# Ledger of designs, part 39: designed miniproteins, single chains

Each design is a single chain, and the fold is of that chain. pLDDT is the mean over its residues in the fold that is shown.

## One batch from the design tools (miniprotein)

Design m1341
Fold by ESMFold2-Fast:
Structure m1341 (fold): chain A 63 residues (1-63)
Amino acid sequence: SVNDLLDKIPGLTVADRNALLQAHKEHPDYVEEQLKKVLAQSPESQLNLARQLIKDLKEGLPA
């Protein structure tokens, strides 16, 4: 299911996908919710929002 969400976001690199897949292993429900929010935005903003999500995840998810 997460791969289906990632495939819908245009312009994701392999590195972007790997970062989101790693985060999904640790916090599956949270990452899927955030990806659905990204996909609800305009296609032109989806890549930037996905990259912001990756940045936020690297800074550590709120416990």
Scores: mean pLDDT 79

Design m1342
Fold by ESMFold2-Fast:
Structure m1342 (fold): chain A 68 residues (1-68)
Amino acid sequence: MPLEELTPEERAALGRLFREADKDGSGKITKEELEKVKDKYPNAEELFEKADVDGSGELTYEELARLR
């Protein structure tokens, strides 16, 4: 799978992860927040790593949009 391109399905999955992990509504998720939902989404770490192309350790909606 390409590292810099997400399918619409993968983006939708990350959007759901974002909603589940971003419990405080900051519009960002960190690796720590992702760990809280990884039991529901076993591929969450792979999707996070794939989307976090700049290696910041956090994702924002703007960063997800970059991969569209």
Scores: mean pLDDT 66

Design m1343
Fold by ESMFold2-Fast:
Structure m1343 (fold): chain A 82 residues (1-82)
Amino acid sequence: MSEEEILSLLAEQLKMSKEELSHLLSLLNQGNFDAAGIILATQAKKSNLPVAILEHLVAVAKKMGLTRLLNLLKSALSVYKS
């Protein structure tokens, strides 16, 4: 699976709007993982996504070498746990 496929599936699972996903992608393209992580963590909390799912996605991104997605997920996990 590509980074784009995983992000698309995650956005659908979290019921993110097109505008929210577009903003997240813009921040990722800028390398702003802190702001992108806040957006993703906020959506995950709103959807009551278990922290274990975010931890699992970190492991998947690491195994697949998806460095940008890994940086996003690590930032989101840090915000989610704070």
Scores: mean pLDDT 83

Design m1344
Fold by ESMFold2-Fast:
Formats: C-alpha cells, structure tokens, sequence
Structure m1344 (fold): chain A 89 residues (1-89)
C-alpha cells in the first residue's frame, strides 16, 4: 500500500522491508518511548524479542496513534498514519 511505502521511506527502510519488519520497527520505537530516555538500543531490542506478535502489533498501534496526535499540522502524514492504524486493527 502507498501508506506502507511512504512509512518505509520516512523511516529510511529498504523497499524490501516486510510488513512484519515495519511492525517491529514501530513496536521498538514505542518500547523506547514508554521506558523513557536512557534505555539502550540493546535493552529495547531485548524487550522486543520477549514480545508476542499481538504485543508487537499493540505497541505499533500505540506508536502510530502518538505520531498521529503530533501530525495534526501535516494532513498528508496524518492520512498515512490513520491508514496504517486501520490496517493493523
């Protein structure tokens, strides 16, 4: 989908990045945000490894919803984020 391709571009991900890898990326971002500043990349990755697929999707949704709240002044980004939220629900 156009929304997925745009997110991969914004995140600097290869075009070959799978939907599952995008979910992992968003879940990792949310883990880092929830645990606060000072969490190492290795610690965040360990938490991600211990997360189920359902937990990763939930974290990815939380990350997208937070980004959507911040994107209120960017209608193109808001539309992309809303489309991804609907796809994951």
Amino acid sequence: SAALEKLKEIAGMPASTTFEEVVDYLALQQIAAKEGRGLTEEEAEELLKNSSKEEKIKLALEALKTLLEKAKDDPELAELLQALIEKLE
Scores: mean pLDDT 73

Design m1345
Fold by ESMFold2-Fast:
Structure m1345 (fold): chain A 98 residues (1-98)
Amino acid sequence: AREEAVKAGRLAAEGGKLAALGGKTPEAVARGSGGAAGGAGAASMGERGGDPKEVGLSAASGGEAAAKGGELGGNEEAKELGRKGAELGKRAAKEAEK
């Protein structure tokens, strides 16, 4: 659960970075930057022994922001990375509840 939550945060961070760099509008850049910061923060929390459920939910939020940023910027790679980060984060949070 924790390893998956950290991985989800890293995917969200990478997707968010790509969305921010490729963003053509302030909204796309803001959502990409939010996903990058949220994903990186989630990964960092998990690495420091944070609750896997909280880390997974934070990574999912970052991944959703990154995916939206990628969509708005027309960056399919950023969108896909954000989507995968969000799905993995949600799964890690569910497993942490068991």
Scores: mean pLDDT 82

Design m1346
Fold by ESMFold2-Fast:
Structure m1346 (fold): chain A 75 residues (1-75)
Amino acid sequence: MEEVAKKLRELAEKYKDKYPHFSKALERIAELVEKGMSPEEVARQVEGLADAAKHFGYEDLAKELRELAKEIRSL
């Protein structure tokens, strides 16, 4: 789970200027991972964020979030 928090923070940094609201949401999910949120709940949060990104047309972010959610569900 430490690796998941790291990946979430890396995505937040990557998209902080392009999608600031999504970057802040990613930082919040990373904090919840560090506080012991379960892998299933983390995957659900990331999937919800991917769906929101797709709805806004942010296909680059949505694709990376979908891949991360698959990795988390494989844990």
Scores: mean pLDDT 85

Design m1347
Fold by ESMFold2-Fast:
Structure m1347 (fold): chain A 74 residues (1-74)
Amino acid sequence: METLDYETRAEQAADGSFRVEVRDLKTGDVARAEVAPDGSARTEESPKSGLRAEIRLENGEWVVDFTGPPPALP
């Protein structure tokens, strides 16, 4: 039986930009998201698994969401 474990890293640069990296510990796959100082965000999707990370700002708090691969069909 396999379980998905994720490792999350968050880093804020001196210019106010913010980066989030999410790694799937089983596959080694990585998704990234970045927010510029003006609040514009971009996400990077893994070309192999479709793993995608998103980041947004809500009421002064950073919220990180990620979308994994679709569920396996029997």
Scores: mean pLDDT 62

Design m1348
Fold by ESMFold2-Fast:
Structure m1348 (fold): chain A 78 residues (1-78)
Amino acid sequence: MKKKVLVLGGASERGRKLIEELIKQGYEVVAADRDPEKLAELQKKYPNVKGVVADPRDEAALRALAEKYGVDEIIYVG
């Protein structure tokens, strides 16, 4: 059964590497980052990854995103 993961800092260098590994393992990935341009680059390379602009300090927005996309786990990359 495929799990869905929200990766905070997904557009960072560490986040991109983690997302690539998660995709190879069959996870569905939602990438959240404060940088919309880097998210757009990520989605061009991985069209199945959903990119969302979010402030990692906004707990209410993060909870709303997790609920909206039905994520099983949240991972913070820095």
Scores: mean pLDDT 79

Design m1349
Fold by ESMFold2-Fast:
Structure m1349 (fold): chain A 78 residues (1-78)
Amino acid sequence: MPSPEELLAEIEELMREIIRVLEEKLKKEGNPNADEITAQARAQADALIAYLREKKASVEQLEEIKKKLEEELKELKA
């Protein structure tokens, strides 16, 4: 059974991957705001992780967040 710390690390890694794919997609599309959008997404991801740590989110809650991020990453890559 994964610990909350392990799940938080996995969520952080998933968010980094989502942001990376988003940055690549935006740059490929020639979006002039790609760097700004990417920087904002990273700031939001960092804030979410900090919030979940402060709140001491449950394993169940973290697993649900991880599952949603995995689906979002899959859709973004499609």
Scores: mean pLDDT 82

Design m1350
Fold by ESMFold2-Fast:
Structure m1350 (fold): chain A 96 residues (1-96)
Amino acid sequence: ASQEEVDKLAEEAEKAAEEGEEKAIELAEKAKDKVAMANGLSLVAEKSDVETARKLEKAARAATKVQLETGSPTEASAAGVAAAGASANLMIKERK
């Protein structure tokens, strides 16, 4: 299921990039190939298990969204990192 969601996210990013931003295409390619954020996680993704894959998927989603909204790879990467960590913390705070 996670791989299908990453592929869908990558396709959406590619469509949006054709309309406006080349950086979104690069982000989409990294998501397809490695289940990774816009920056530097591709090697880790190759060795990842299910838990790491979930974290990278959340990061890729957040990074793609911010990349399309701001056009900034730096802000997209920061959003991806925050989403991966923040989602776990938010669940703990809201539930426990």
Scores: mean pLDDT 50

Design m1351
Fold by ESMFold2-Fast:
Structure m1351 (fold): chain A 62 residues (1-62)
Amino acid sequence: SLVDRVRAAAEAAGVRPEIAETLIRYVQEGLSLDAAIAKVAKEFPGPQTYEDLARLAAALRA
């Protein structure tokens, strides 16, 4: 499932648990992956969140 792929990618990318679980919750609520990422970036502004999300995106493409 998309949730399982996001969880695996977040673990592989070393994404912080708070970011990963918030992202997964939005996907489970029916948001697209892009919408969920945008919402998480807005709720957790800062360079570390952008780095986490960039690594997540790279892991999802592998």
Scores: mean pLDDT 83

Design m1352
Fold by ESMFold2-Fast:
Structure m1352 (fold): chain A 75 residues (1-75)
Amino acid sequence: REALSEIARHVRQAIEAGSPEVRELAEKGFKAVTEGKYDEAIKYFREGLEKARQEGDEVAAEHLQRALEIVESLK
């Protein structure tokens, strides 16, 4: 549905903007979303968001925060 498509869009933009570590965490989070493992997805997106913030990557951080908010609304 619309939520999954929106999560996918935000994850893709975080992957494009982020470091290799941020990209790996975003990819793991999205895989967890596609498997219905929302708690695992939340964990990976939070880790990716914290890493992006530590690196000063505001673009990756914004998109990961948006993905996290959408996944949390699905629980």
Scores: mean pLDDT 85

Design m1353
Fold by ESMFold2-Fast:
Structure m1353 (fold): chain A 93 residues (1-93)
Amino acid sequence: MKTRTFKVELLSIDDNSATFKITNLETGESFTLTLDLLAPFKVLKDKLREKFGIPDDATFTLDGIVLKDETGVGLLAERIGLGNSAEVTVTFE
């Protein structure tokens, strides 16, 4: 089993979108992206997969809870909270 950890920070939120800063904690590489609050988690997962070369079948967890593809970005933003960060653990074989 391979494991990577990312820090996800909520930088800003408005009525339609949230802006996140995502940092690979192993390398220190980071990027920011803005997502529609109604977008599914799959959009964020796909950006992480594209940016960091993570396999499509990898499992993403936040505080031990599996992030489902159909859960909305707005719920992730609410869980993290403006100006706060959370660690996302990615596991794959």
Scores: mean pLDDT 78

Design m1354
Fold by ESMFold2-Fast:
Order: structure tokens, then sequence, then C-alpha cells
Structure m1354 (fold): chain A 94 residues (1-94)
């Protein structure tokens, strides 16, 4: 379901934002993002959408790895937000 993929992507983005703000521990955020990404991947056969979901998960890992660097956190979160935007736009056209 396209709507379900969009909801999962929006939830991944929200968790990434909460991790960046220190509202959730990086390990717990990554665990939840990984589970949501796996579910999103199971709902789509489109390879471009799958690649964008994987890119968001990679971005979340990079954010966690740089959590103590505020400039890197901001830059990485902005990249995750852009990937999410492109993903949602592509899914709406499916």
Amino acid sequence: SSEEVIKLVEEILEIAKKMAEGEIEPEEALRRITELARRALSLTDDPEVQNLILAMAIGAQELADNIDDPEKVKETLEKIEEIARKLIEKVKKL
C-alpha cells in the first residue's frame, strides 16, 4: 500500500528527528528505524523506492555515528529529510 509506505517513511523521519534532538537513544532509534525500513521494503517492488528506503536507514546510522557533533547531526538530518521527501513523491506516483 502506497499510503502505508508513506506513513512508515514519515515515522522513520520522526524518529531520526527525535534522535537528533536527544529525545531517544541512538541505539533504540536505529533499532526502530531498521524495523520500519524492513516493513517498508516488504511493501514495495519498486527498486528506486527500495534504494531510497535503504538510503534513509544509512543516513540514520550516519546520524547516530556523529551524534556528538552538532554540525554533522544537522547536515545528516537535512539529508535524511531530503531523501524522505523524494521517496514520498515517488510513492505518490506509483
Scores: mean pLDDT 89

Design m1355
Fold by ESMFold2-Fast:
Structure m1355 (fold): chain A 100 residues (1-100)
Amino acid sequence: SKEEVLKLLEEMKELLEELKELSKDDPQTVQFAEMLLEGVEVAEEKVKEGDYESALRVLESMITMIDFYLEENPDLPEEVKEKLREIRELAKKAIELLKK
């Protein structure tokens, strides 16, 4: 449902703010979290407009970016990696709901 997707997007925003706080001494990861947060805000706007195709594309792009960031930065603190994986899992759930 639209409400269920919007709830998942809100949970992703909360996790991204936590990621920024965890990564405050790592400007690269803070900037990456800010990029993902902008993506969530765009997806939220598209869901509210009923443009589920655009929302889906944004979320799929975010998963690709997270996967690439984790691969390129293997030395990230484990807590940061787990937070990124949690965000990825919420994005995946939102995608599954949008494909109904």
Scores: mean pLDDT 90

Design m1356
Fold by ESMFold2-Fast:
Structure m1356 (fold): chain A 91 residues (1-91)
Amino acid sequence: SAAAEGEAARAAGERALALGDFATARDHYQRAIELLGPEDVAALTNLGAALRLLGDFAGARRYYERALELDPSNEVARRLLAQAEADLAAA
């Protein structure tokens, strides 16, 4: 099913992220969003994290903002958004 394939893509993204393969992690998390839907907060947050580690701070900020629009109580997304905003200010 699309849900099972999306969860597998999320897991593959998490493994790639742990190994430092940020480009592969991005691709897997993008696939997870395609399969799970544009409102999957965990996939949006993880895609933002992969983008930040690739140096795309503007892209990371955009996905964290979207995650917080969907779940304003998400402490992980809030913390990561603050880090991405600091990265943009330092650039």
Scores: mean pLDDT 85

Design m1357
Fold by ESMFold2-Fast:
Structure m1357 (fold): chain A 66 residues (1-66)
Amino acid sequence: MEEIDEIVEAALEMADVARKEFPSLTEEQLLRLAEGTAVAYAKSKGLEDKIDEIVERVREALRERL
């Protein structure tokens, strides 16, 4: 569980940095960036069976911030 939380947080931080550095990015592009980051981290940690759960959590958290 803690590792999933870490992946979600990293994806959200990536989206926040991207929004700050590239203000022309759309909300859809930021969501794809965060989702891609989360998927890559999940695969690197051997959490392929948790990808759907991780992606859903990232989308919910970003929706609250966007």
Scores: mean pLDDT 79

Design m1358
Fold by ESMFold2-Fast:
Structure m1358 (fold): chain A 86 residues (1-86)
Amino acid sequence: GKPISKEVSEAILEVFRAVFEEGGSIGLAIGAALRVLGAAVDKSFGIISPEEARERVLELAEWLEKQGYKKAAEMARKAAEAIYKD
């Protein structure tokens, strides 16, 4: 695996921050950030394709949006794009 880029790392932190800013619990913020990190790590080790990594994070974004975390969903979509390009 290659190191996670600064852009992807920053995108993960933005998902965490957005969940917190929208009133999510610390557990939800951590869980969302870890799901994004997991997709990035699995892609970096060649366990999943860039397309599969992007899709996993987009599925998280859809779930966050359905729960009312609209800004966190937007940050997750940006993270999906950053992971795909990394």
Scores: mean pLDDT 87

Design m1359
Fold by ESMFold2-Fast:
Structure m1359 (fold): chain A 94 residues (1-94)
Amino acid sequence: GPAEEILKEALEEAKKRFEELKKEVKEELHPIVDEYEEKGKKAIEDTLIYLTTELPKTKSYYPSPEEVKEKLKEVIKKTIEEAKKKVEEEEKKL
């Protein structure tokens, strides 16, 4: 259904963005990027479940497909920003 398509697109976008981040990062720090990619995938999945199941059930609010897509894009952006910050912190120790 629409939720499955939105999830697939968000996971594909996250993978692409993390692959681009890896190209800009020293090989020694790639494990940090990989860790945050896995955290990002989990956050995307958890956010989708919250918006499509928990929020309707507990708050009687039914987000539109476009609102769900927007929220997942924000999750991806936030996780990329957290990954970049962690990479910068660890690079200073090298």
Scores: mean pLDDT 86

Design m1360
Fold by ESMFold2-Fast:
Structure m1360 (fold): chain A 65 residues (1-65)
Amino acid sequence: VGKGLEGLAVLIEDALKAGVSSEEILKRTIETAETSGSPASPLILKIAKEAKDAEELRELLRKAA
């Protein structure tokens, strides 16, 4: 679980640096979590729905890892 959350946080940071919008990052994170069926998906969905922006999402995922 922890390694997957850390990997996702890195991908979010890279997307932010590439100029992808916070809204798009949140949307894609939710869609991926809903379709993946991973044991981490419920936690990722909860965090993504509570995060106000992609920066907070990245920080929350890193803390949960």
Scores: mean pLDDT 77

Design m1361
Fold by ESMFold2-Fast:
Structure m1361 (fold): chain A 90 residues (1-90)
Amino acid sequence: SPQVLQQALQEGEQAGLALQNNPLGALQFIRSISVGLDPFVVSARLLGLGKALKLQLPVSSLGELTTVQQRQALETAILQGLEQLAQSQQ
């Protein structure tokens, strides 16, 4: 439902704000939200997390998460962004 995806986006944003100085904690959060959840809910949470962490993302809104390719591109961008933040200790 659109309301569930919007709630998931907000949850991801709140998690990102809490983890803005802890990229390793953000990687652990991604592992926790990927297990047993709806793929659209996971992608919405990842979008919120990436926005809050100010990562460079291939999508900007929930409406851009309609295809498997868009969701995979978002996940790849977030994982790469978090790896680089962890390496830079920023």
Scores: mean pLDDT 80

Design m1362
Fold by ESMFold2-Fast:
Structure m1362 (fold): chain A 80 residues (1-80)
Amino acid sequence: MVKIEATIDGKKLVAEGKTGAEAARNLGEKAKEAGLDKMGELAYAAGDNLEASGASAETGGKALADGLKSYGAKDASYEV
């Protein structure tokens, strides 16, 4: 299981999946629900990239956390 957690503009997003790709897509749904459309698009794109590249859960989790930080998340973390 991969878990992603981030706080963006005071909104806390948490998503989980069996793979990094699944966690990324679930994060995209949460971001879209919260009105963070750009974050949702980033998360979906990251999910597609992780699935295509065959990246490990740890590599995928780190890439997602780093991506979230680039868009203003202060507390972006992952666990496998």
Scores: mean pLDDT 76

Design m1363
Fold by ESMFold2-Fast:
Structure m1363 (fold): chain A 89 residues (1-89)
Amino acid sequence: TEAEKAKERFEQARQKLEETLEKVGQLDPELAPVLRKGAEGYIEVAYNKALADNKSKTPEEQLAESYLQAAKAADLATDEITAAVQQHL
């Protein structure tokens, strides 16, 4: 289903984010938890906003949109963290 595909996309984005945060943790153990909390908050806001924006759609369509927006948020967080780390290595 579209919701299953969106969830898989989100899980892939989550995995990439975790790999990136693990790398940050190797360099700066104090910074990694702060960046994790920020990324989790950003993902949660994106997920909840998508649920609210799609209230008129079916539950499956709401779930699919929420996972897609959460995946985009996770990807953006990964890109920003990666860029910051590469500039300061």
Scores: mean pLDDT 84

Design m1364
Fold by ESMFold2-Fast:
Structure m1364 (fold): chain A 104 residues (1-104)
Amino acid sequence: SANAQQLLDDALADLEVTIETLEEMIENNDFSPLNLVILGLKLVAAFTSAHLAARKLKDEEFLKELDEQAKRASKAYSERTKKGLEEIIKILREVVERLRELKA
């Protein structure tokens, strides 16, 4: 259980940092190539952390949901638009709520 709690906390932290990055990019209208690359890396890290937590918990339904959410986030990211980034925030907030429910 301790390892599962650590993975959940890590996933929540990675997701929160990624949401903050997205909110800053939208507020500053900063869609520079470097910021988009950094965002892409943060998205990969956040979904990887969430996937590891879901696997440790053996939550097959959450694993399936994460795969679908990651595909939607990837599509929104590829649009490279403010609307796409806002859609990613909504997806990541849904993942955060699911992880919080799993934590307690």
Scores: mean pLDDT 87

Design m1365
Fold by ESMFold2-Fast:
Structure m1365 (fold): chain A 62 residues (1-62)
Amino acid sequence: MPLSEEEINEAMYALALAVLRSSAAHSEHKEAMIEDLKKLTKSKNPIVREAAEEVLAELEKE
């Protein structure tokens, strides 16, 4: 049996969040990363949108 849609979405969100956080942490161009994250918040994939919104919020907080 395939995993439930909820379980798959949760796993995908966690993976997307980890990848985006890692990319942001290693970026020498914070402004460019913020713009890329803003583009990802318009993604057709809701999991990618939510992960990008979370990382964007983290980068915009001091």
Scores: mean pLDDT 75

Design m1366
Fold by ESMFold2-Fast:
Structure m1366 (fold): chain A 90 residues (1-90)
Amino acid sequence: MELEEELKKKFREEGKQVEEVLEEILKELTDEELKELVREIAKYGVEGKVEEALKAQRRGYALETGREITDEELEEMLKEFKKKLKELEK
């Protein structure tokens, strides 16, 4: 996992890079819907606003696609996102 090692090195030596963390998460996601939501979250900030951003995007996403994201899916997105952020800072 070459990219993850490089990102971890930059995190520790050059400081936090939200963009780098997001790119790593996006590359690991296989669901295009999750990738789009993660990108939208980046516009509102990751720290402390992830839940608010996802809830706002959930409503917009449902209006555009006709599919509502379930509470379980939203919670899993939040957990997976936070888990990957924490792993990259490790």
Scores: mean pLDDT 53

Design m1367
Fold by ESMFold2-Fast:
Structure m1367 (fold): chain A 83 residues (1-83)
Amino acid sequence: LEEEIERGVVEIALAVLNSTLEGIYKLPEEEQKKMVPVMFKLVERAFEAGADKELIKRVAELIASLDESLKERAEEIVKKAEE
């Protein structure tokens, strides 16, 4: 039950990330930066659940470009996703 709920939440989070990525790119940089904490939490959860490595990498690279304080953490997720 707990594992099934967790997996379902991650799949929904991934669908939201995928559908919002293009919309996020259309926002001014200041608004994109406001989304960074939410995107970071979603990509960490997606990585933990074994989601699509390519999607994880794309979102992590976007985070690294928008928030310098999260750049190293985002790059670590990209590296782990490639493993």
Scores: mean pLDDT 70

Design m1368
Fold by ESMFold2-Fast:
Structure m1368 (fold): chain A 120 residues (1-120)
Amino acid sequence: SESLRENAENILEFIKEIIKYLKEIIEKIKDEEKKKEAEEQLKKVEELKKEVEELLKNKAPEKEILEKLLKLLDELIKTLEFLIKTFEKYDPEEFKEEIELLKELKTLLEEQKKILEKLL
């Protein structure tokens, strides 16, 4: 009943909230090199987000929107995995709640990616 474009817009809004949260938690990384690596990964995610926003704004073909959104989800999932591993290695007790939330977000995004992949 909901159009593919409307579903893509809803997923993009969810992704935007995750990106906002990730900006806050990346600032808490104590290891300078790991913080820089996380910032570079998030920058790639933000660039893909802007590409999806432009495709939606310009009413691009649904397949093109879906393919770009899947790339965005893949890069975001990789960023979440990197952050989980980083916090678990360096500060697992201090960031226990953040680690648990990142794992939940990763699971939700992986489930969403599987649903969208079936539509290609």
Scores: mean pLDDT 88

Design m1369
Fold by ESMFold2-Fast:
Structure m1369 (fold): chain A 63 residues (1-63)
Amino acid sequence: SLLEELRKLPLGEKVPVSFAEYAELMGLDEAQRAALKATFSLPSDEQLLPVDRAALELLRSHR
């Protein structure tokens, strides 16, 4: 599974990704997006999040 693969990745460089792109890559539905925005107090979909580069590349590859 994607979670198993993410857990096996080495610690790496973090890159800024918008919440909108992150949510799309993670396959989040509207309710999950709303819950994350509330949990992390994100002001907008354009808010930049630090995401591990290797994790980001893995998520893009498994679209």
Scores: mean pLDDT 71

Design m1370
Fold by ESMFold2-Fast:
Order: C-alpha cells, then sequence, then structure tokens
Structure m1370 (fold): chain A 82 residues (1-82)
C-alpha cells in the first residue's frame, strides 16, 4: 500500500502517460525505497506548486489554513500506511 501511494503521487506530478514506467521503476526497487520519506517529498513538491498557483489568489490567513489542512491530511495518510 505504501508504494501505491508513492506511485499515485508521482503520477500526479509527472503525468498519467508515465504511470507504467513509474510503476515498473518503483516496484522493482521497493525494497530499497523509504516510501514514507518519498511520499513526504512528493507532497512538498505538490504543496510548493499549489502555493505558486494560489499565492496571489488567497490571503495569508487562507494560505495558512490550507497549509494546515494539507499537513493534517498527509499525517493521517502516513498513519494509515504505518
Amino acid sequence: KKIEEVIEKAVEILGEEKREEIEKALESNKEELDEILLLKGLEQIETTKWLLENKEKMTDEEIREKLKERSKKLEEKIKELE
């Protein structure tokens, strides 16, 4: 299940057309991968992208609340995978 979450997040970032290549690469190396650390890293990239797209559309307070929501969701997801 951990590797599946990493695959889905990588596909979101790199594109659906890369899914088979991503699945093959990650599954073949899953014994060497820290899936939780990878998932955290990918979520940080997504959060950075979200901030860049939304920083001019939202107030600082709204951004802080959304960042808290994202962090809480990530923590809950990680707890489910552990």
Scores: mean pLDDT 76

Design m1371
Fold by ESMFold2-Fast:
Structure m1371 (fold): chain A 87 residues (1-87)
Amino acid sequence: SSNVDTALGGLAVNQAAANQLRELARQASPELQKELLRLAEQNRAKAAEVDALLTDPEKGAQLGQQATAEAQQQLTQARRAYAADQA
């Protein structure tokens, strides 16, 4: 269903965000590394929450939509912070 697809989308986006944030952390300064790893863990935890709600498609879709938007914003900000850190 569309609700299941939305939940799966949120799960995928948060898993990808956690991975990308860890990758950025590898070459970041110590201060930025700490923040990027915190955001990676937040995205991992959110992916786990969405995964647990796959048996409740309506609730899973609602959380998935919110999680997707938040992850995309966090990644955009993290990439900008990383670029500044590397300059």
Scores: mean pLDDT 87

Design m1372
Fold by ESMFold2-Fast:
Structure m1372 (fold): chain A 90 residues (1-90)
Amino acid sequence: GELAREGLELGRRGLELGLEGVRLAGERNAPLEVINRAIAGALAGIGGEFHAELVLKNEKATEEQQREALEAGRAGLELGEEGLRLAREA
């Protein structure tokens, strides 16, 4: 269960960073491409969180399914971090 829980935490963090990127890009009147990258990060974070929640609710979830949830969370975090970085550089 721990891998999926970590995936959940990473997905949530990715969402938070992506949303902060959207806020900052808007305040800075950043190019649409920067805004879109921050939105993509937030959406990836939501996806990672949702994937992890589904795995955590499944008592028959394999270790592989839990690893996949962790990887989805990691992807959400990376895209959220990138979106925020681009917004800060705008």
Scores: mean pLDDT 88

Design m1373
Fold by ESMFold2-Fast:
Structure m1373 (fold): chain A 60 residues (1-60)
Amino acid sequence: SEIAEKLAKKFGISLEQAEEAVRLAKTKSLGQASIEFAEKFGISLKKATEMILEARRLLK
């Protein structure tokens, strides 16, 4: 998706990672999405939260 492409470019992550961030942002609370994304990809909770917030911003 265009949103996933923008996230991937902004954060220097793969399209697959960005698509998962978009999916989590659509389906989970901010807290749950951030925790699941952090655990799945081995990134800090702070960084995961920033990515999920940006995905939510782009979805509005």
Scores: mean pLDDT 85

Design m1374
Fold by ESMFold2-Fast:
Formats: sequence, structure tokens, C-alpha cells
Structure m1374 (fold): chain A 74 residues (1-74)
Amino acid sequence: SKEIENKLIVAEALRLMLEDPSRSPREIAEELGISQSTLNRLFKKYVGISISTLLERIRKAKSPKEQWQIIEDL
């Protein structure tokens, strides 16, 4: 289903963010083979916040445990 496909795309984006928080939303979208606008819409729909806001939070985290807690609290 399209819903499952979209959720898997979001999950893969989250994995990419945790693996290398220095990646921009554009670079993450390019890696996933989708437009940045599509990625932004998916994050708003399935996560509830923009990918840019989430990346900012992850980048400010002091440890992998804190990064994971940010994702868990979504």
C-alpha cells in the first residue's frame, strides 16, 4: 500500500539522519530518490514536524542515546 511505502520512506529518512546528522534535507531526499517537497510533506503527515526542525534537534543532541530519545518522543 502507498501508506506502508510512505512510512518506510520516513523510517529510512530517520535512519539516514541518525547515521549522519550533517546531511541536509535535500541530501536525504536525493538519497531516497524523492523531491525535498515530497519528503517535507511526508514528515508533516507521519511525524508531525518538519524534517528541518527534527534535524536541528538531532544535531544539538550530545549522545546517540539523546538522539534516539528525540526519535522515540515523536
Scores: mean pLDDT 85

Design m1375
Fold by ESMFold2-Fast:
Formats: C-alpha cells, sequence, structure tokens
Structure m1375 (fold): chain A 69 residues (1-69)
C-alpha cells in the first residue's frame, strides 16, 4: 500500500542516517554515545511512521538498544 511504501522509504532514510552518525560518534565519543544516537533516530522514525505496527516495532528496537547502554 502507499502507506507501507512511505514507511519503508522513511525507515531506509533513517537507517542510512543512523549508520553514518553512529559510525562518526563511535570514532569520536565511543560506543555508548553511538548507541544512544541510534536509539534516538529510531524513536524519530517511530514518531514519523504512519502505521501503528511499524511505530511499535521501531520503539521496541530503540528500547533494545537503550538496554545495552
Amino acid sequence: SPLEREDERLFQEYEERAKRRSAQLLKTKGEKEALRERARILREAARQSRLPEVSRHLQGLAKAIEEKI
């Protein structure tokens, strides 16, 4: 559906941004800051998601990352 395609595109954009920013933070501030930034970006993606199931899934991924910190 159009909403599924929009959420998939959104997820791809946020995943690419998370990968770039977390790699930079890992080099400059260490693993904990890289993980925090990744969780923050996933929570942003969850807020922008149109589908409640996708939003809940992304929030769950962010929580799992936060639990590693």
Scores: mean pLDDT 79

